Designed miniproteins, single chains. Designs and how they scored, part 13

Each design is a single chain, and the fold is of that chain. pLDDT is the mean over its residues in the fold that is shown.

## One batch from the design tools (miniprotein)

Design m428
Fold by ESMFold2-Fast:
Structure m428 (fold): chain A 84 residues (1-84)
Amino acid sequence: TPREQLEADVRIGLARMTLSVIKHIIRTANLTPEQKEQLQKLLKKLEELVEGMERAREEGDLDKLEELYKEMRKIVKEINEILE
């Protein structure tokens, strides 16, 4: 439905914005070598999840999109914990 499409587009938009903001923070923060290595690994996983969400949207698999969005939120939490 148009509502379900809008909700999916909002989730993907938020995911893309989150990815952009995290990339900016990682690039501008004064990080230890250990933090940088951990964050680079998590950033790669985050990028893969965003790509997966875009594919799920194209396929109309809204359940898969929601699962991937939930996993993205877990990775964002881990990134925030490393940045503390």
Scores: mean pLDDT 83

Design m429
Fold by ESMFold2-Fast:
Structure m429 (fold): chain A 73 residues (1-73)
Amino acid sequence: MNEKIRKEVEEIKYKIDNEPVTLEEAQELRDKAEKILETLKKDPRISRRIYEDAQEVLKKVDEILKELEAQAA
C-alpha cells in the first residue's frame, strides 16, 4: 500500500516539475493529491515521509492552479 502511494506522489511531482500543465490537468492533479492525503490521514501505519511528500506535492499543485486561475480571470 505505502509503496503504491509513494509512486503516485512521485508521478505527480515529476509531472509538475518536468511538464507544462493546463488548468484542467492541475485540477486533476490537485484532486488526486487531496485523495492521497485523505487516505494517508486514516492509516496510522503510514510513513511520515510519504505524508510530508504528499503535502509538499499538494502545495505545489495548489500554487500552480492558483496562478493558472489568475491568468484565466
Scores: mean pLDDT 76

Design m430
Fold by ESMFold2-Fast:
Structure m430 (fold): chain A 102 residues (1-102)
Amino acid sequence: MEVTEEDEETLRRALQGVFIGAATLLGDPELVERARRLPEMSLDEQKELLKRIVDAAKQKGYLTDEEYERLKAEIDSAKTLQELLDVAFRLRQLLVDRKMAE
């Protein structure tokens, strides 16, 4: 996919929304505040933030050991905003499904 600077900003905003949603589902105000700053973050900083969200989800019992390891590996392997967004969407969907089952 040929990504323009404008397309990258659109992806950053989409990623921010998903991160805020996931952090809100986890009830973590610190992660929500960090997610609001996402448009100013580098890809590596965004990956670090998503890893923190994954860690919080695991601590709350929303992820299996297999899902946790897979998500961490996929985050480490992400080379583009689109790849990171795909991982974040899957995490958010897992959190919605697990929290609705409570």
Scores: mean pLDDT 80

Design m431
Fold by ESMFold2-Fast:
Structure m431 (fold): chain A 72 residues (1-72)
Amino acid sequence: MQVLTDEQKREFFEGMLREAEAQREELERFAAENPEAGRALEELLRAAEEALRTGRYDEGLARLRALQAAAA
């Protein structure tokens, strides 16, 4: 099992949202071409925002894993 500190978990979610914002136009284009994948991406980003807002990083990571599994 990968062991992350709370600081590393926070940085992971912050990095995810920062990269998404930096690539917003590219992601919007991708979502337009791939609507199902676009919806899955939106759910992943919402999970990351909630984890950062609440500080519940372990719950956030579990949600991301569940969303990734559902998208497969």
Scores: mean pLDDT 75

Design m432
Fold by ESMFold2-Fast:
Order: sequence, then structure tokens, then C-alpha cells
Structure m432 (fold): chain A 92 residues (1-92)
Amino acid sequence: MKEEKLKKLKESLMTDAKIPEELLKNIYDIENQKKILEHLLEYRLKEHKGENIDRKEALELITLSLINAYELLGLPELAKVVEKATEELLKE
């Protein structure tokens, strides 16, 4: 059941945000999660083209959404990887 829900989430991320499948093969890798977050951020910024959106605020909202999704799927370890990836991106 948890694996099926994670598979559907991965399929949604590939279809809607056009995230490369290769990044989703090892979703627990922090570098892959950083790239996933960057793809989601770019997708969000394109959807709201012409709006004055703060990039850091957008990244924080995307991060919270992913953490909540992973926790609801019963994957708290993956939520922690997302938190670490976000902290590294905010330092850059």
C-alpha cells in the first residue's frame, strides 16, 4: 500500500512537474532531492510568471508540501532528507 502511494506520487511529479525519472530512482539521495526541489521551484515560478514571488518563500512552501506528503505516506525518513536538501539549498 505505501509503495503504491509513493509510485503514484512519483508518477505525478514526472507528469506535472516534468521531473526526470532518474532523480526518482534514488529518492533518498540528498543530491537527487535537491534537484527535485529545484525542478518543483522552477515549475512553480513558471506557473506564476509575472507575479512578484520570493524564491526562498516559494522553496519553503514546496518543502512543507513534500514533507507533509511523505509523512502522510508513512515515510518520515524521506521527509528528513527533504529537510536536509532544503537547508543546503538555502545556504547557496
Scores: mean pLDDT 75

Design m433
Fold by ESMFold2-Fast:
Structure m433 (fold): chain A 87 residues (1-87)
Amino acid sequence: SVAAISLLVKFGVALGIPIHKLPLSDSTFEAILEELERLDPELAAKLVALAEELAGKDLTPEEVLQRLEATDPRLVDLLRELLLSRV
């Protein structure tokens, strides 16, 4: 979804990844979500719920990172690994 892609782009920027190295498309997001669900279905559900909550909100990359950490620090660690494996 557009909301989930926007969230992952802002998360990547907050991690210091240059935006031009973030080829985040629907297929890349789906692959990340599928792998997250395979590794931890509870964390995958939390990511989807957060993306829906933040849909249409104009948050900074730093605010997105803070909201992810407040949701579950394990989610931040796992998403960092999955995102870095795709850039």
Scores: mean pLDDT 77

Design m434
Fold by ESMFold2-Fast:
Structure m434 (fold): chain A 84 residues (1-84)
Amino acid sequence: EELQKKLEEIKESYDREIGMTLAREAGLHEEYARVLGELSNNPTPELQARYDALRAEAEARMTPEGKEIVDKAKKYFEERLKKM
């Protein structure tokens, strides 16, 4: 259970890195970083919805080149999680 909690924390950290890469490639990194900071300090359903909406918008704006970069980041972190 302690291992599961630590794994979830690491997974969340990796998801944040993937999300930041996604937002940066979509040109939304400044707003994404602001919302992520607010969510990390005071997690509420409203902030979570805003965070999810920004990720969806970033995915909608994604170029083929940006998608390649995001997919590579996802694979990298997936491999790291499998070793833990």
Scores: mean pLDDT 78

Design m435
Fold by ESMFold2-Fast:
Structure m435 (fold): chain A 75 residues (1-75)
Amino acid sequence: YEKEYEEGKKYLELGKQFYEKEDYDKAVSYFQEAIRHYEKALKQAEGEKKKEIQRNLDEAKQNLVEALEKLAAQK
């Protein structure tokens, strides 16, 4: 789960960086990748780490919704 969790954090950070640049297409793509990696990590994790990964997954999902709203507003 550690590799998947680290990949998830990396993609979450990339998504945030592109969101700040107002590149919402790339932000959406990176948040979707973060979600995929966190979901894989969550299936493999146990105990308190499962709660930590779930919080990061929930953050990535919220950021995806916000990026999608911004992307829709640009059209």
Scores: mean pLDDT 85

Design m436
Fold by ESMFold2-Fast:
Structure m436 (fold): chain A 144 residues (1-144)
Amino acid sequence: MTLQEILDKVSKAGELVEQALELVEKALDLLHRAARDPSKIKEDLEEALKLVEQAAELVRQAGDLLRQVRNDDKEHSKLAEKSLQLVEEALESLERAGRLLKEALKTGGKYLKEALAELTHAKLLLEEALRQTKELEESIKKKL
């Protein structure tokens, strides 16, 4: 793998994490609205679930790119591993949030507080993953 191919993969992983963050923030806004107005809870939970599932898919793709960088580039492997661990932990929190939202839909809003907590945790992990991925990107750029 060339340094340019590594940079392209890292940059794309960062873009995917940033897009996933946007979807997570929108899902959080919907869950806060559902908590305040129970009359819209079903519609807000259905939309939030779709956004969480879309965010999880983007996070999976970002993880696959970071895993390739970690495996194929020994020099940047440690920085790629840091970003990858945060992305994998964020994916686990998004998958837990998705399961809790499915149960909330069946039960008329049970587990909404737990879904909010998992999604908030995923947001914090993705924000740190984005920071670590940008640090990795800048480290590669300095060597080009």
Scores: mean pLDDT 90

Design m437
Fold by ESMFold2-Fast:
Structure m437 (fold): chain A 66 residues (1-66)
Amino acid sequence: SEKEQILAALESMRKTALNLGLEEVAQKIDEILKRVEESTDLDERRRLFAEAHDLFHDALLELERQ
């Protein structure tokens, strides 16, 4: 299902953030993951995923600039 795919992608992002030492980013992604698990609204789940994706992408770009 789309929900299962979103949860798998969020878990992958969380693990990658932890492996890179981005503990705050990983914590924020974990909070979003829990909200997706509790959500019954498809549009809300898509918005939450986009938020996590943007957060993760911005963090990776910042890490590369260091």
Scores: mean pLDDT 85

Design m438
Fold by ESMFold2-Fast:
Structure m438 (fold): chain A 106 residues (1-106)
Amino acid sequence: GELQEYIDKALKIIDDTQKQINNAKNLQQLIDIWNKTVPKILEEIKKVAKHLEDVTRATGLLLRVIGLVFEAELQLKKAKNLQQAKDAVLKALNEIKKILEEVKKE
């Protein structure tokens, strides 16, 4: 149904974003990729949340994802080199992916 389509769209954007981040040659390229792709991921996740019948589950999904994005952005600001920055944002994207895959199983 529509819920599964929004999850699949979010997962595809995450996979494409991870590939772009792995290919980033400097910190500025990584920041540019993050700033372009994260809003698109969040828009698809908002659509997922809107189609969840349980308001508590919908709110929990949004808070968990927003929290992971916030933590990634804090780590990105603290990063001393490109690899540290990549590790921080890839960790956040992998955790968001796990959350979406668990929602898809239900």
Scores: mean pLDDT 88

Design m439
Fold by ESMFold2-Fast:
Structure m439 (fold): chain A 86 residues (1-86)
Amino acid sequence: PQQLLDNQDYQQAIDQYNQILSQDPNNGRAWHDLGVAYTRLGNYQQGIYYSQRSIRLGHRRSYLALGGAYSVDGNYDQQRQYIDLY
């Protein structure tokens, strides 16, 4: 079994990423990590939004995060497209 962070730990991570983005709003890595955290919390729409923002800043790993969020949301056509782009 994998040891996963609970919802409280993910909320704390989100707060930390928001602090990073308040200092550097062009930090594509922070947008990526924020998208991953929201997806893990089950907030797929926010996960998609933040992952798209990260992609616009050139962070290629966010294509995988976006694909994962779409996969859980049931949009397999979009999921496949973004995973193939990585």
Scores: mean pLDDT 69

Design m440
Fold by ESMFold2-Fast:
Structure m440 (fold): chain A 95 residues (1-95)
Amino acid sequence: SLTEQALKVVEETKKKFNELIAQYQAETDPAKRRQLSIFIEAQLTSLIMLGWELSKIDKETAKKVIDETIELYAQLKAADPDTELVLDVDALKKS
């Protein structure tokens, strides 16, 4: 199903996010940390887009993906308080 295909992409994206966060926390070079931050932000953006597409076919699964993305965003904010990525968490919860 399309939902099963989308969930595989979600799981791969979450795995990549976790790998990038670990690399970011271990990195001491500011230029490399900034590049990692951009890649981490791209993973979160991809998860939001997948959640929105899933909402057209499976609202329950979409809500779970968006909720998990909000948790990952909180992890990013904890690791990098200076991140320029701003997500409207209240709007995402209502989607």
Scores: mean pLDDT 83

Design m441
Fold by ESMFold2-Fast:
Structure m441 (fold): chain A 68 residues (1-68)
Amino acid sequence: SGRDGLQRLIDTLKRQGGNESLVDFLQEVYNSGLSDEEKIKKLEEERKKSTNPYDKTVLDQAINLLES
């Protein structure tokens, strides 16, 4: 499921020692109890605020996982 995919992405980022604030944000969204549609909206808002191309790519991956 998309939720299982998002948790796997978060676990991968934690293992790679990536951007801690992005990982924490993704974990909060995952744990929030929001609908998948509301989670996607939060991820899209964060993507718009980001200036880091790597972080935008990760956010796009998270959005795609929740849309599938």
Scores: mean pLDDT 82

Design m442
Fold by ESMFold2-Fast:
Structure m442 (fold): chain A 61 residues (1-61)
Amino acid sequence: MKPLEVTDPELKEEYEKLEKEAKELFEEGDKTGDPQLYARAVGLKLRAIGIAVDDYLKKHG
């Protein structure tokens, strides 16, 4: 199954930015072992998921 796709152009840009930043923080956390980097990455990932859910519900809810 494919993940939720953001179709609103402005929300899509914000979503892709948050996903990229979260990925970079996860990769940095893997290199350094810093639990604070993982915590920040999870926070950004949750914000990205929230945007995707909001976009989906506006179109399908």
Scores: mean pLDDT 77

Design m443
Fold by ESMFold2-Fast:
Structure m443 (fold): chain A 77 residues (1-77)
Amino acid sequence: FEEQKQSLIAQMQELIRLAREAGLPQDVLDRLEEVLQRIAEATSWEELREAVAEAQAILQEIERNYPEVFKKIVELA
């Protein structure tokens, strides 16, 4: 659990960094930061899965509303 959680935190931090570099709006970046905080505070697999599902929903929103930003994130990752 702890190892998977640390890996997700690192991946989420990298995603936020790339998204910021790609020009994602601050309000969407703030939402990603909030999900990162929820992952960091998760004490169960259920809480972790819920936070990951929220991150995925935000990524789908980015792909739909900011496709050029999403493309840059994928290319940089």
Scores: mean pLDDT 76

Design m444
Fold by ESMFold2-Fast:
Structure m444 (fold): chain A 81 residues (1-81)
Amino acid sequence: AHSVNRAPPIDPNMSEREKLELRRETGLAQLAEVLDEATLARVEALSQRYVDAEDPAEARRYEQEMLAEVHAALERLAAQA
């Protein structure tokens, strides 16, 4: 069967990063309905940087940047509603 827009089940053999990415993909799929494509693309790019971050401080930076993008988009949506 081909892939469907849904995160695969959580496997105990998966690494913590794999589980975190699956949870993130699920959240991003939901946000994709409300986020602009440009914002979604930036969030995904930051997600890759976050995984590649060698220092926890840099990881925190990318995490905050991703959250800021998501929060800003959600607030704009709420303000328009």
Scores: mean pLDDT 70

Design m445
Fold by ESMFold2-Fast:
Structure m445 (fold): chain A 66 residues (1-66)
Amino acid sequence: MDAVLTLENTGDGRVRVEVFVDGKKVFDGTLGPGESSEPVSIPEGATATIVLTDEDGRVLRAEGTV
């Protein structure tokens, strides 16, 4: 079954969010404090890569297969 990804910024600073599905960028946006992304559909068997960049230039990367 397909998954739906929604990202929420629960921190106090801005975060740039990039989402890739099987290497293709499907989302690129900035979330302020308390803001949520639009839902991103991830097909079953696809690999989602999430890249978060904060205001200080710190980068976090997460990856998972649905």
Scores: mean pLDDT 80

Design m446
Fold by ESMFold2-Fast:
Structure m446 (fold): chain A 80 residues (1-80)
Amino acid sequence: SLEAAQAIAASLVEAARDGATAAWLVDQLADAGLKPQTRANYARALTLLGVDAATLLPRLLAGDEQAAEEVLEAARQKAS
């Protein structure tokens, strides 16, 4: 849902503000074992942060720390 996506985006903005690392974000997604609905909500959240979810979400799920850094950088810009 849009509300769930907004909550995820807000959580990522807060985590980025608090100095979250790429490794932290990768671990969060690995632990979640993303169900299709959760995956869809993450894709919408990444779009709300202004990043290309279609490109970045599969990389994040594969443990790509560079993709995680791109997401956290976008979240830091939204925290301003």
Scores: mean pLDDT 82

Design m447
Fold by ESMFold2-Fast:
Structure m447 (fold): chain A 88 residues (1-88)
Amino acid sequence: SGEEVERFREALRRLRENPEDTRVRLESQEAMRESIKTLLKNKDYETAAELLEEAARFMGLPEEEIEKIKNNALNNKLSSADIARAIS
């Protein structure tokens, strides 16, 4: 839903604006994780894939890893480790 998308994007924006703030980093990572979990529960795999691609690209993951995470999300094969890698 739009609420989960906005929550994820707000958390990613806060992380971008406050890269040295450990509290902001932890709170933002948790908010992003919960938004992805909600999207997956609602079977909104395309939106989850888009948001994880956006975050992983910002985090500087290699293109191969970004595509793997994206494809795992699209095929309902996303692991907790995939989410953690994309947002950390």
Scores: mean pLDDT 86

Design m448
Fold by ESMFold2-Fast:
Structure m448 (fold): chain A 56 residues (1-56)
Amino acid sequence: MSEEEKEKLAEEGERIGTRGIARRDLALVRQGAELLKKGGLEEQAESVLAAGERSV
């Protein structure tokens, strides 16, 4: 993947992941985390998953 492609995936993952946390929707949190991992932000993906699990 190109760097621009990875940045777009990371931004989308952050948006979806944070929305999942706010809505207490684990499926949405997991979707956001997967996009973050594809964008190369594996540690941020794990952080989002942990925050999502704590919110539900």
Scores: mean pLDDT 79

Design m449
Fold by ESMFold2-Fast:
Structure m449 (fold): chain A 65 residues (1-65)
Amino acid sequence: SMAEKAFETLKEIRKENPEWSSKEKLEKGAEKLGLKDVDEFVELLTEYGLKNPEKQEELRKLLEE
């Protein structure tokens, strides 16, 4: 799914660029997936969190430093 792909993309970006801000990681994620903007990427991550409540804490940590 696109939501799952967005989550995996964010994890990969964080692993490759641990020093980047959350904003920079989200912008890069939107770019890598060919999305219109960062808001679309955040919507996909939100969908992933809603479908996978056990991953919400991991997702939150990826978005907060």
Scores: mean pLDDT 82

Design m450
Fold by ESMFold2-Fast:
Structure m450 (fold): chain A 60 residues (1-60)
Amino acid sequence: SPAAVKERAAARGLTLSDEEARAIVEFSGGDPERIDGLLNALAQGLVIRRVDGRWVLEAP
């Protein structure tokens, strides 16, 4: 869930909007291991952005 993603992100020092948290759920397919992997990557400088109405992940 987006709320659980936000809690996991906060444990890593990340603040996510509800929309960013939903995007992480969609990228991961709701898989907790994939969610944790994406959040670790975000903590290490991966960026989540909205481009032309789509959420994308890009290296900093």
Scores: mean pLDDT 78

Design m451
Fold by ESMFold2-Fast:
Structure m451 (fold): chain A 84 residues (1-84)
Amino acid sequence: STKEEVEELLRRAEEQVRKARKALEEGDYLEADIHLALARMQLAIAKQLLPKLPEEEREKLQKEIERLQKEVDELWEEVLEAEK
């Protein structure tokens, strides 16, 4: 189902964020950038699927996507500052 597809994309994005944090901790900024780019791609696909869902499911998943996107953006700012 479309809901299961969105939930799987969110799970994969969370995994990429976790890998990016570990790479950042280890000073591997290139690896961190790659994982954050993958997370962004997965979240973009999830957003594209939202219009196919009933309104109630859409609102709940949209909030989860927005929360995770904020985490990705904040972590990406940390990587940019560390690369300077």
Scores: mean pLDDT 86

Design m452
Fold by ESMFold2-Fast:
Structure m452 (fold): chain A 66 residues (1-66)
Amino acid sequence: SIDDIVDEIIKYFQELLQQGVPIRDAALEAMKKLMEKLDTIKDPEQQKQLLDEVHARLQQLIEQAS
């Protein structure tokens, strides 16, 4: 499901932060993973949902870490 893909990307971002990766670099790696997942999805509505959900959760986490 889209929710499972979102959770996978956010977990990856959080794991990078726990390993001491800078926020900017961790966000870039999470976005790379997002783009890879988007390439496998053909439905524009599901692509939009994935983009919106990952963007919202990354923004929240970055604000909390800053």
Scores: mean pLDDT 85

Design m453
Fold by ESMFold2-Fast:
Structure m453 (fold): chain A 64 residues (1-64)
Amino acid sequence: MVVYEVSFPEPITAAQLIELMKVPGVTGLQGLSSRTVLVFAEKPSQALIDKVKSLGGTAREVPL
């Protein structure tokens, strides 16, 4: 399992969260702030990183 910290320049909308949940291999989300969400994935996912970029955000893997 991999955790991504996903950040947006503007407050995250419900529609953006739904789009992240549609990415194959995403198992859950946890909100941290109005602009930041943790995304839980089964394995490293370039599709998730690409989706975040398409929504105007940035994604980085959270180190253990």
Scores: mean pLDDT 83

Design m454
Fold by ESMFold2-Fast:
Structure m454 (fold): chain A 76 residues (1-76)
Amino acid sequence: DKLEEAIKELQKFAKENGPKVLDMSEAERGELAVEAGKLLKELAEKMSESEEKRKLAVEIAEEIIEAGRKVAERAR
């Protein structure tokens, strides 16, 4: 199940990186948000229920990626 694998990857990413956020620079936090957003986008694209919900979830993930990119750029 591709959806289950994507959920597990996101869970692993959160467990590995979540505790580190407090010690991260603004640039690193922005980069982390971009990577998290990419994983969320992959998860959203694998949703099987509704095309409308899938599109909305992808748009949310893309907004997270864009926000993370702006945070990383501002920190430089």
Scores: mean pLDDT 76

Design m455
Fold by ESMFold2-Fast:
Structure m455 (fold): chain A 95 residues (1-95)
Amino acid sequence: GIEVPKSCTGSNEELEQLAIDAGSLRMRALLEGKPSIAVKATKLAIKVADVLEKRGVKLTDKKVAGKFPNVKVLKADLEDTLVSLEKKFKQLCSN
């Protein structure tokens, strides 16, 4: 299962980008007919959003909503991208 991190030391900007990347991966996985990857990407996006909300960051803010996904999320293998994003979340939020 996905563990709840005990603390997060990553910047708001890194977490905002991770949330956008995870959300983009979810949409791409749905379009490519890979619902298992879409579910995992959604769970990651929710976890990152929860951390940002606790920090007072609104994901509906124009600054956050105007951010684009990392180019790798748009072109790389879906499963490799998911693993990379999950690893980045663990680096930003220690267990």
Scores: mean pLDDT 76

Design m456
Fold by ESMFold2-Fast:
Structure m456 (fold): chain A 71 residues (1-71)
Amino acid sequence: RIDEIIAANERLFPFSPYLVLDEPDAGLSEEEIKELAERIAKHPRPVLVRSRNEKTLKIFEKLPNVKVIKL
């Protein structure tokens, strides 16, 4: 599930210097969002997270390799 989200975004943006996660919180619980954040914190590429959900943005903005954009 989480690995599928990461793999799908790698396929959509293969030439981006960032792993782009566009609304990754869609359909995820708050606990699943935290689990995704733990996976992303260990990701070797810088990550760009776009979301409408302020709670999601607050979770991801704490990660040193992540930039967040509010939609």
Scores: mean pLDDT 74

Design m457
Fold by ESMFold2-Fast:
Structure m457 (fold): chain A 92 residues (1-92)
Amino acid sequence: SAAAKAKKDLLKRKKEIKDKIKKDYFELRKQGFSATEIEEYLKKNYPKIEEPVLNEFIESVLQPQIDTAEKLREIGDEIDKELEERKKKEEE
C-alpha cells in the first residue's frame, strides 16, 4: 500500500527531525545557553515545514524548564522579601 509506505516515511522523517532538535538542544545546553536562548536559536534555525515537530519539542522540553526557572525566581524573591520584613521587625 502506497499510503502505508507514506505514513512510515513521514514517521521516520519526524523522528529524524526530533533527533536533530535533541542533538542541537544538548550541544547548546553544554555551552551554557538557557532554555529561553535555546528556544530562540531553534525557532530561528529550523524551517517552517519542521515547526510542528519543533513546537512539540518546545512544549515538552523547553517550556517546563522556562516555567520552572521563573517559579524558582519568584520563590527566591518571596524569601528575600520575608527576610527583609523580618530584619525590619528586629530593628524595632
Scores: mean pLDDT 81

Design m458
Fold by ESMFold2-Fast:
Structure m458 (fold): chain A 63 residues (1-63)
Amino acid sequence: VDKVVIDALKSVTNGGVVGSMVSVINTLSPEQQKEIVEKVKEYVDKGDYQSAYNYVLDTLLKS
């Protein structure tokens, strides 16, 4: 998983939740992982770490 995703998640939640989310992301297809990374980078570039976290959480819960 890209460091940007891990850093964004750590900015919003605890290491246990981050670890669980990263584990699930690693089970996704390469295309889904790329989409998550690109969306997280977009939010992080805007300083919107909460929206980055919410996007990842929503995506994983719908998977």
Scores: mean pLDDT 80

Design m459
Fold by ESMFold2-Fast:
Structure m459 (fold): chain A 90 residues (1-90)
Amino acid sequence: KKEEADKAAIEIGKQLQRLLAEGSPEVQELVQKAIDALRKGNVAYAKGNKEEADKYFEEAIKYLQETYELSGSEDARKALENAKKYKELV
């Protein structure tokens, strides 16, 4: 459902904002890469390019996994879970 995807996107945004505010410089760099990948994925999805969108969403998931492994942060874990859910819903 669009409503479920929208909710996941909002939660990801909140988690990424907290990680940028509270994270180390290394965490902030990984989070910014994840944000850029999510943005590119959403642009590709809006254009109907599902293969390109999936590639960028996988890239974002990879950066969020690296963020979680580096930080141990609950926000990073939740962002990773919500990003995986978002990819399934779109």
Scores: mean pLDDT 84

Design m460
Fold by ESMFold2-Fast:
Structure m460 (fold): chain A 95 residues (1-95)
Amino acid sequence: MTVLGIAGNLSRAQAQALAARLAADEGLQAQVIGDGQILARGDLSPAQAQALARRLTDDEGLGVAVFQDGRMISNVGPDPSLSGKAEMLASEGSK
C-alpha cells in the first residue's frame, strides 16, 4: 500500500478540493486531517507515486512524502518545514 502525506498552505476548502481530486484522478483514499494536511492511501507503483509527489511539489508548492510498504520512497517540498510535516503525516499513516 502506498501512503502519501501532503502538507501546504491550504485553506480547508482547498485541502478538501485537493483530496477530492486525488480520489477522482488517482483513485486514492484521501482525507483532510488538519489545516493544510492531507493523508492519501492507495495502490500506486513507485514510479507513479514519485511522479505524483513531484507534480504536487512543482505545480502546487506542496510538501509530499511517499511511503510504500512502511518505507519512505520520496520526500519533496518547497521548504524543509512542509516536507518534514508531510513525512510525519505519511509515517504515522503507514502504521
Scores: mean pLDDT 82

Design m461
Fold by ESMFold2-Fast:
Structure m461 (fold): chain A 58 residues (1-58)
Amino acid sequence: KKKVVEEIKKILDETNERMRQLRAEAAAASGEERDRIYQEMLDLVKEANKKIEELKKK
């Protein structure tokens, strides 16, 4: 349904905003803290992709 496109757009917009916040935090962090933030960024992208794929199947 048309709602799938709207939900995908929402997920992408929310993910991009969160990624921006995490990039700012990573820039202020160092060592293991920075690595943890980068891992959260990777996990966030994976979760967004899973949600988008679920919506495409509906």
Scores: mean pLDDT 80

Design m462
Fold by ESMFold2-Fast:
Structure m462 (fold): chain A 99 residues (1-99)
Amino acid sequence: EDSPLLKRLKEEKARLSQRPITKEEFLRVLGRIGLELKIFFLVQNKPDLAYKVQEEIQKLADELLKRAEENGGIVTPEEAGEFLDKVIEIYKKALKEIE
């Protein structure tokens, strides 16, 4: 069964795949997703995982934002989808560390 958080990440990917978004809208999405993931791992009493996941997601976001600046401040559906796929991979990998 997909966890509620995994379902939300997949829903966010589906939503962002529909149209280009601004880097400002992407930052709002990043803030929401990042907070949910951080809270999830903190509630699991895994603060090291919470901060590690936050750092990995921020690195991916920084790379995407740099590309968006080169593209007039726009994040493409393809870039947003790739970002969410990598976020889901990070989340699944971190879940395996808590068993």
Scores: mean pLDDT 85

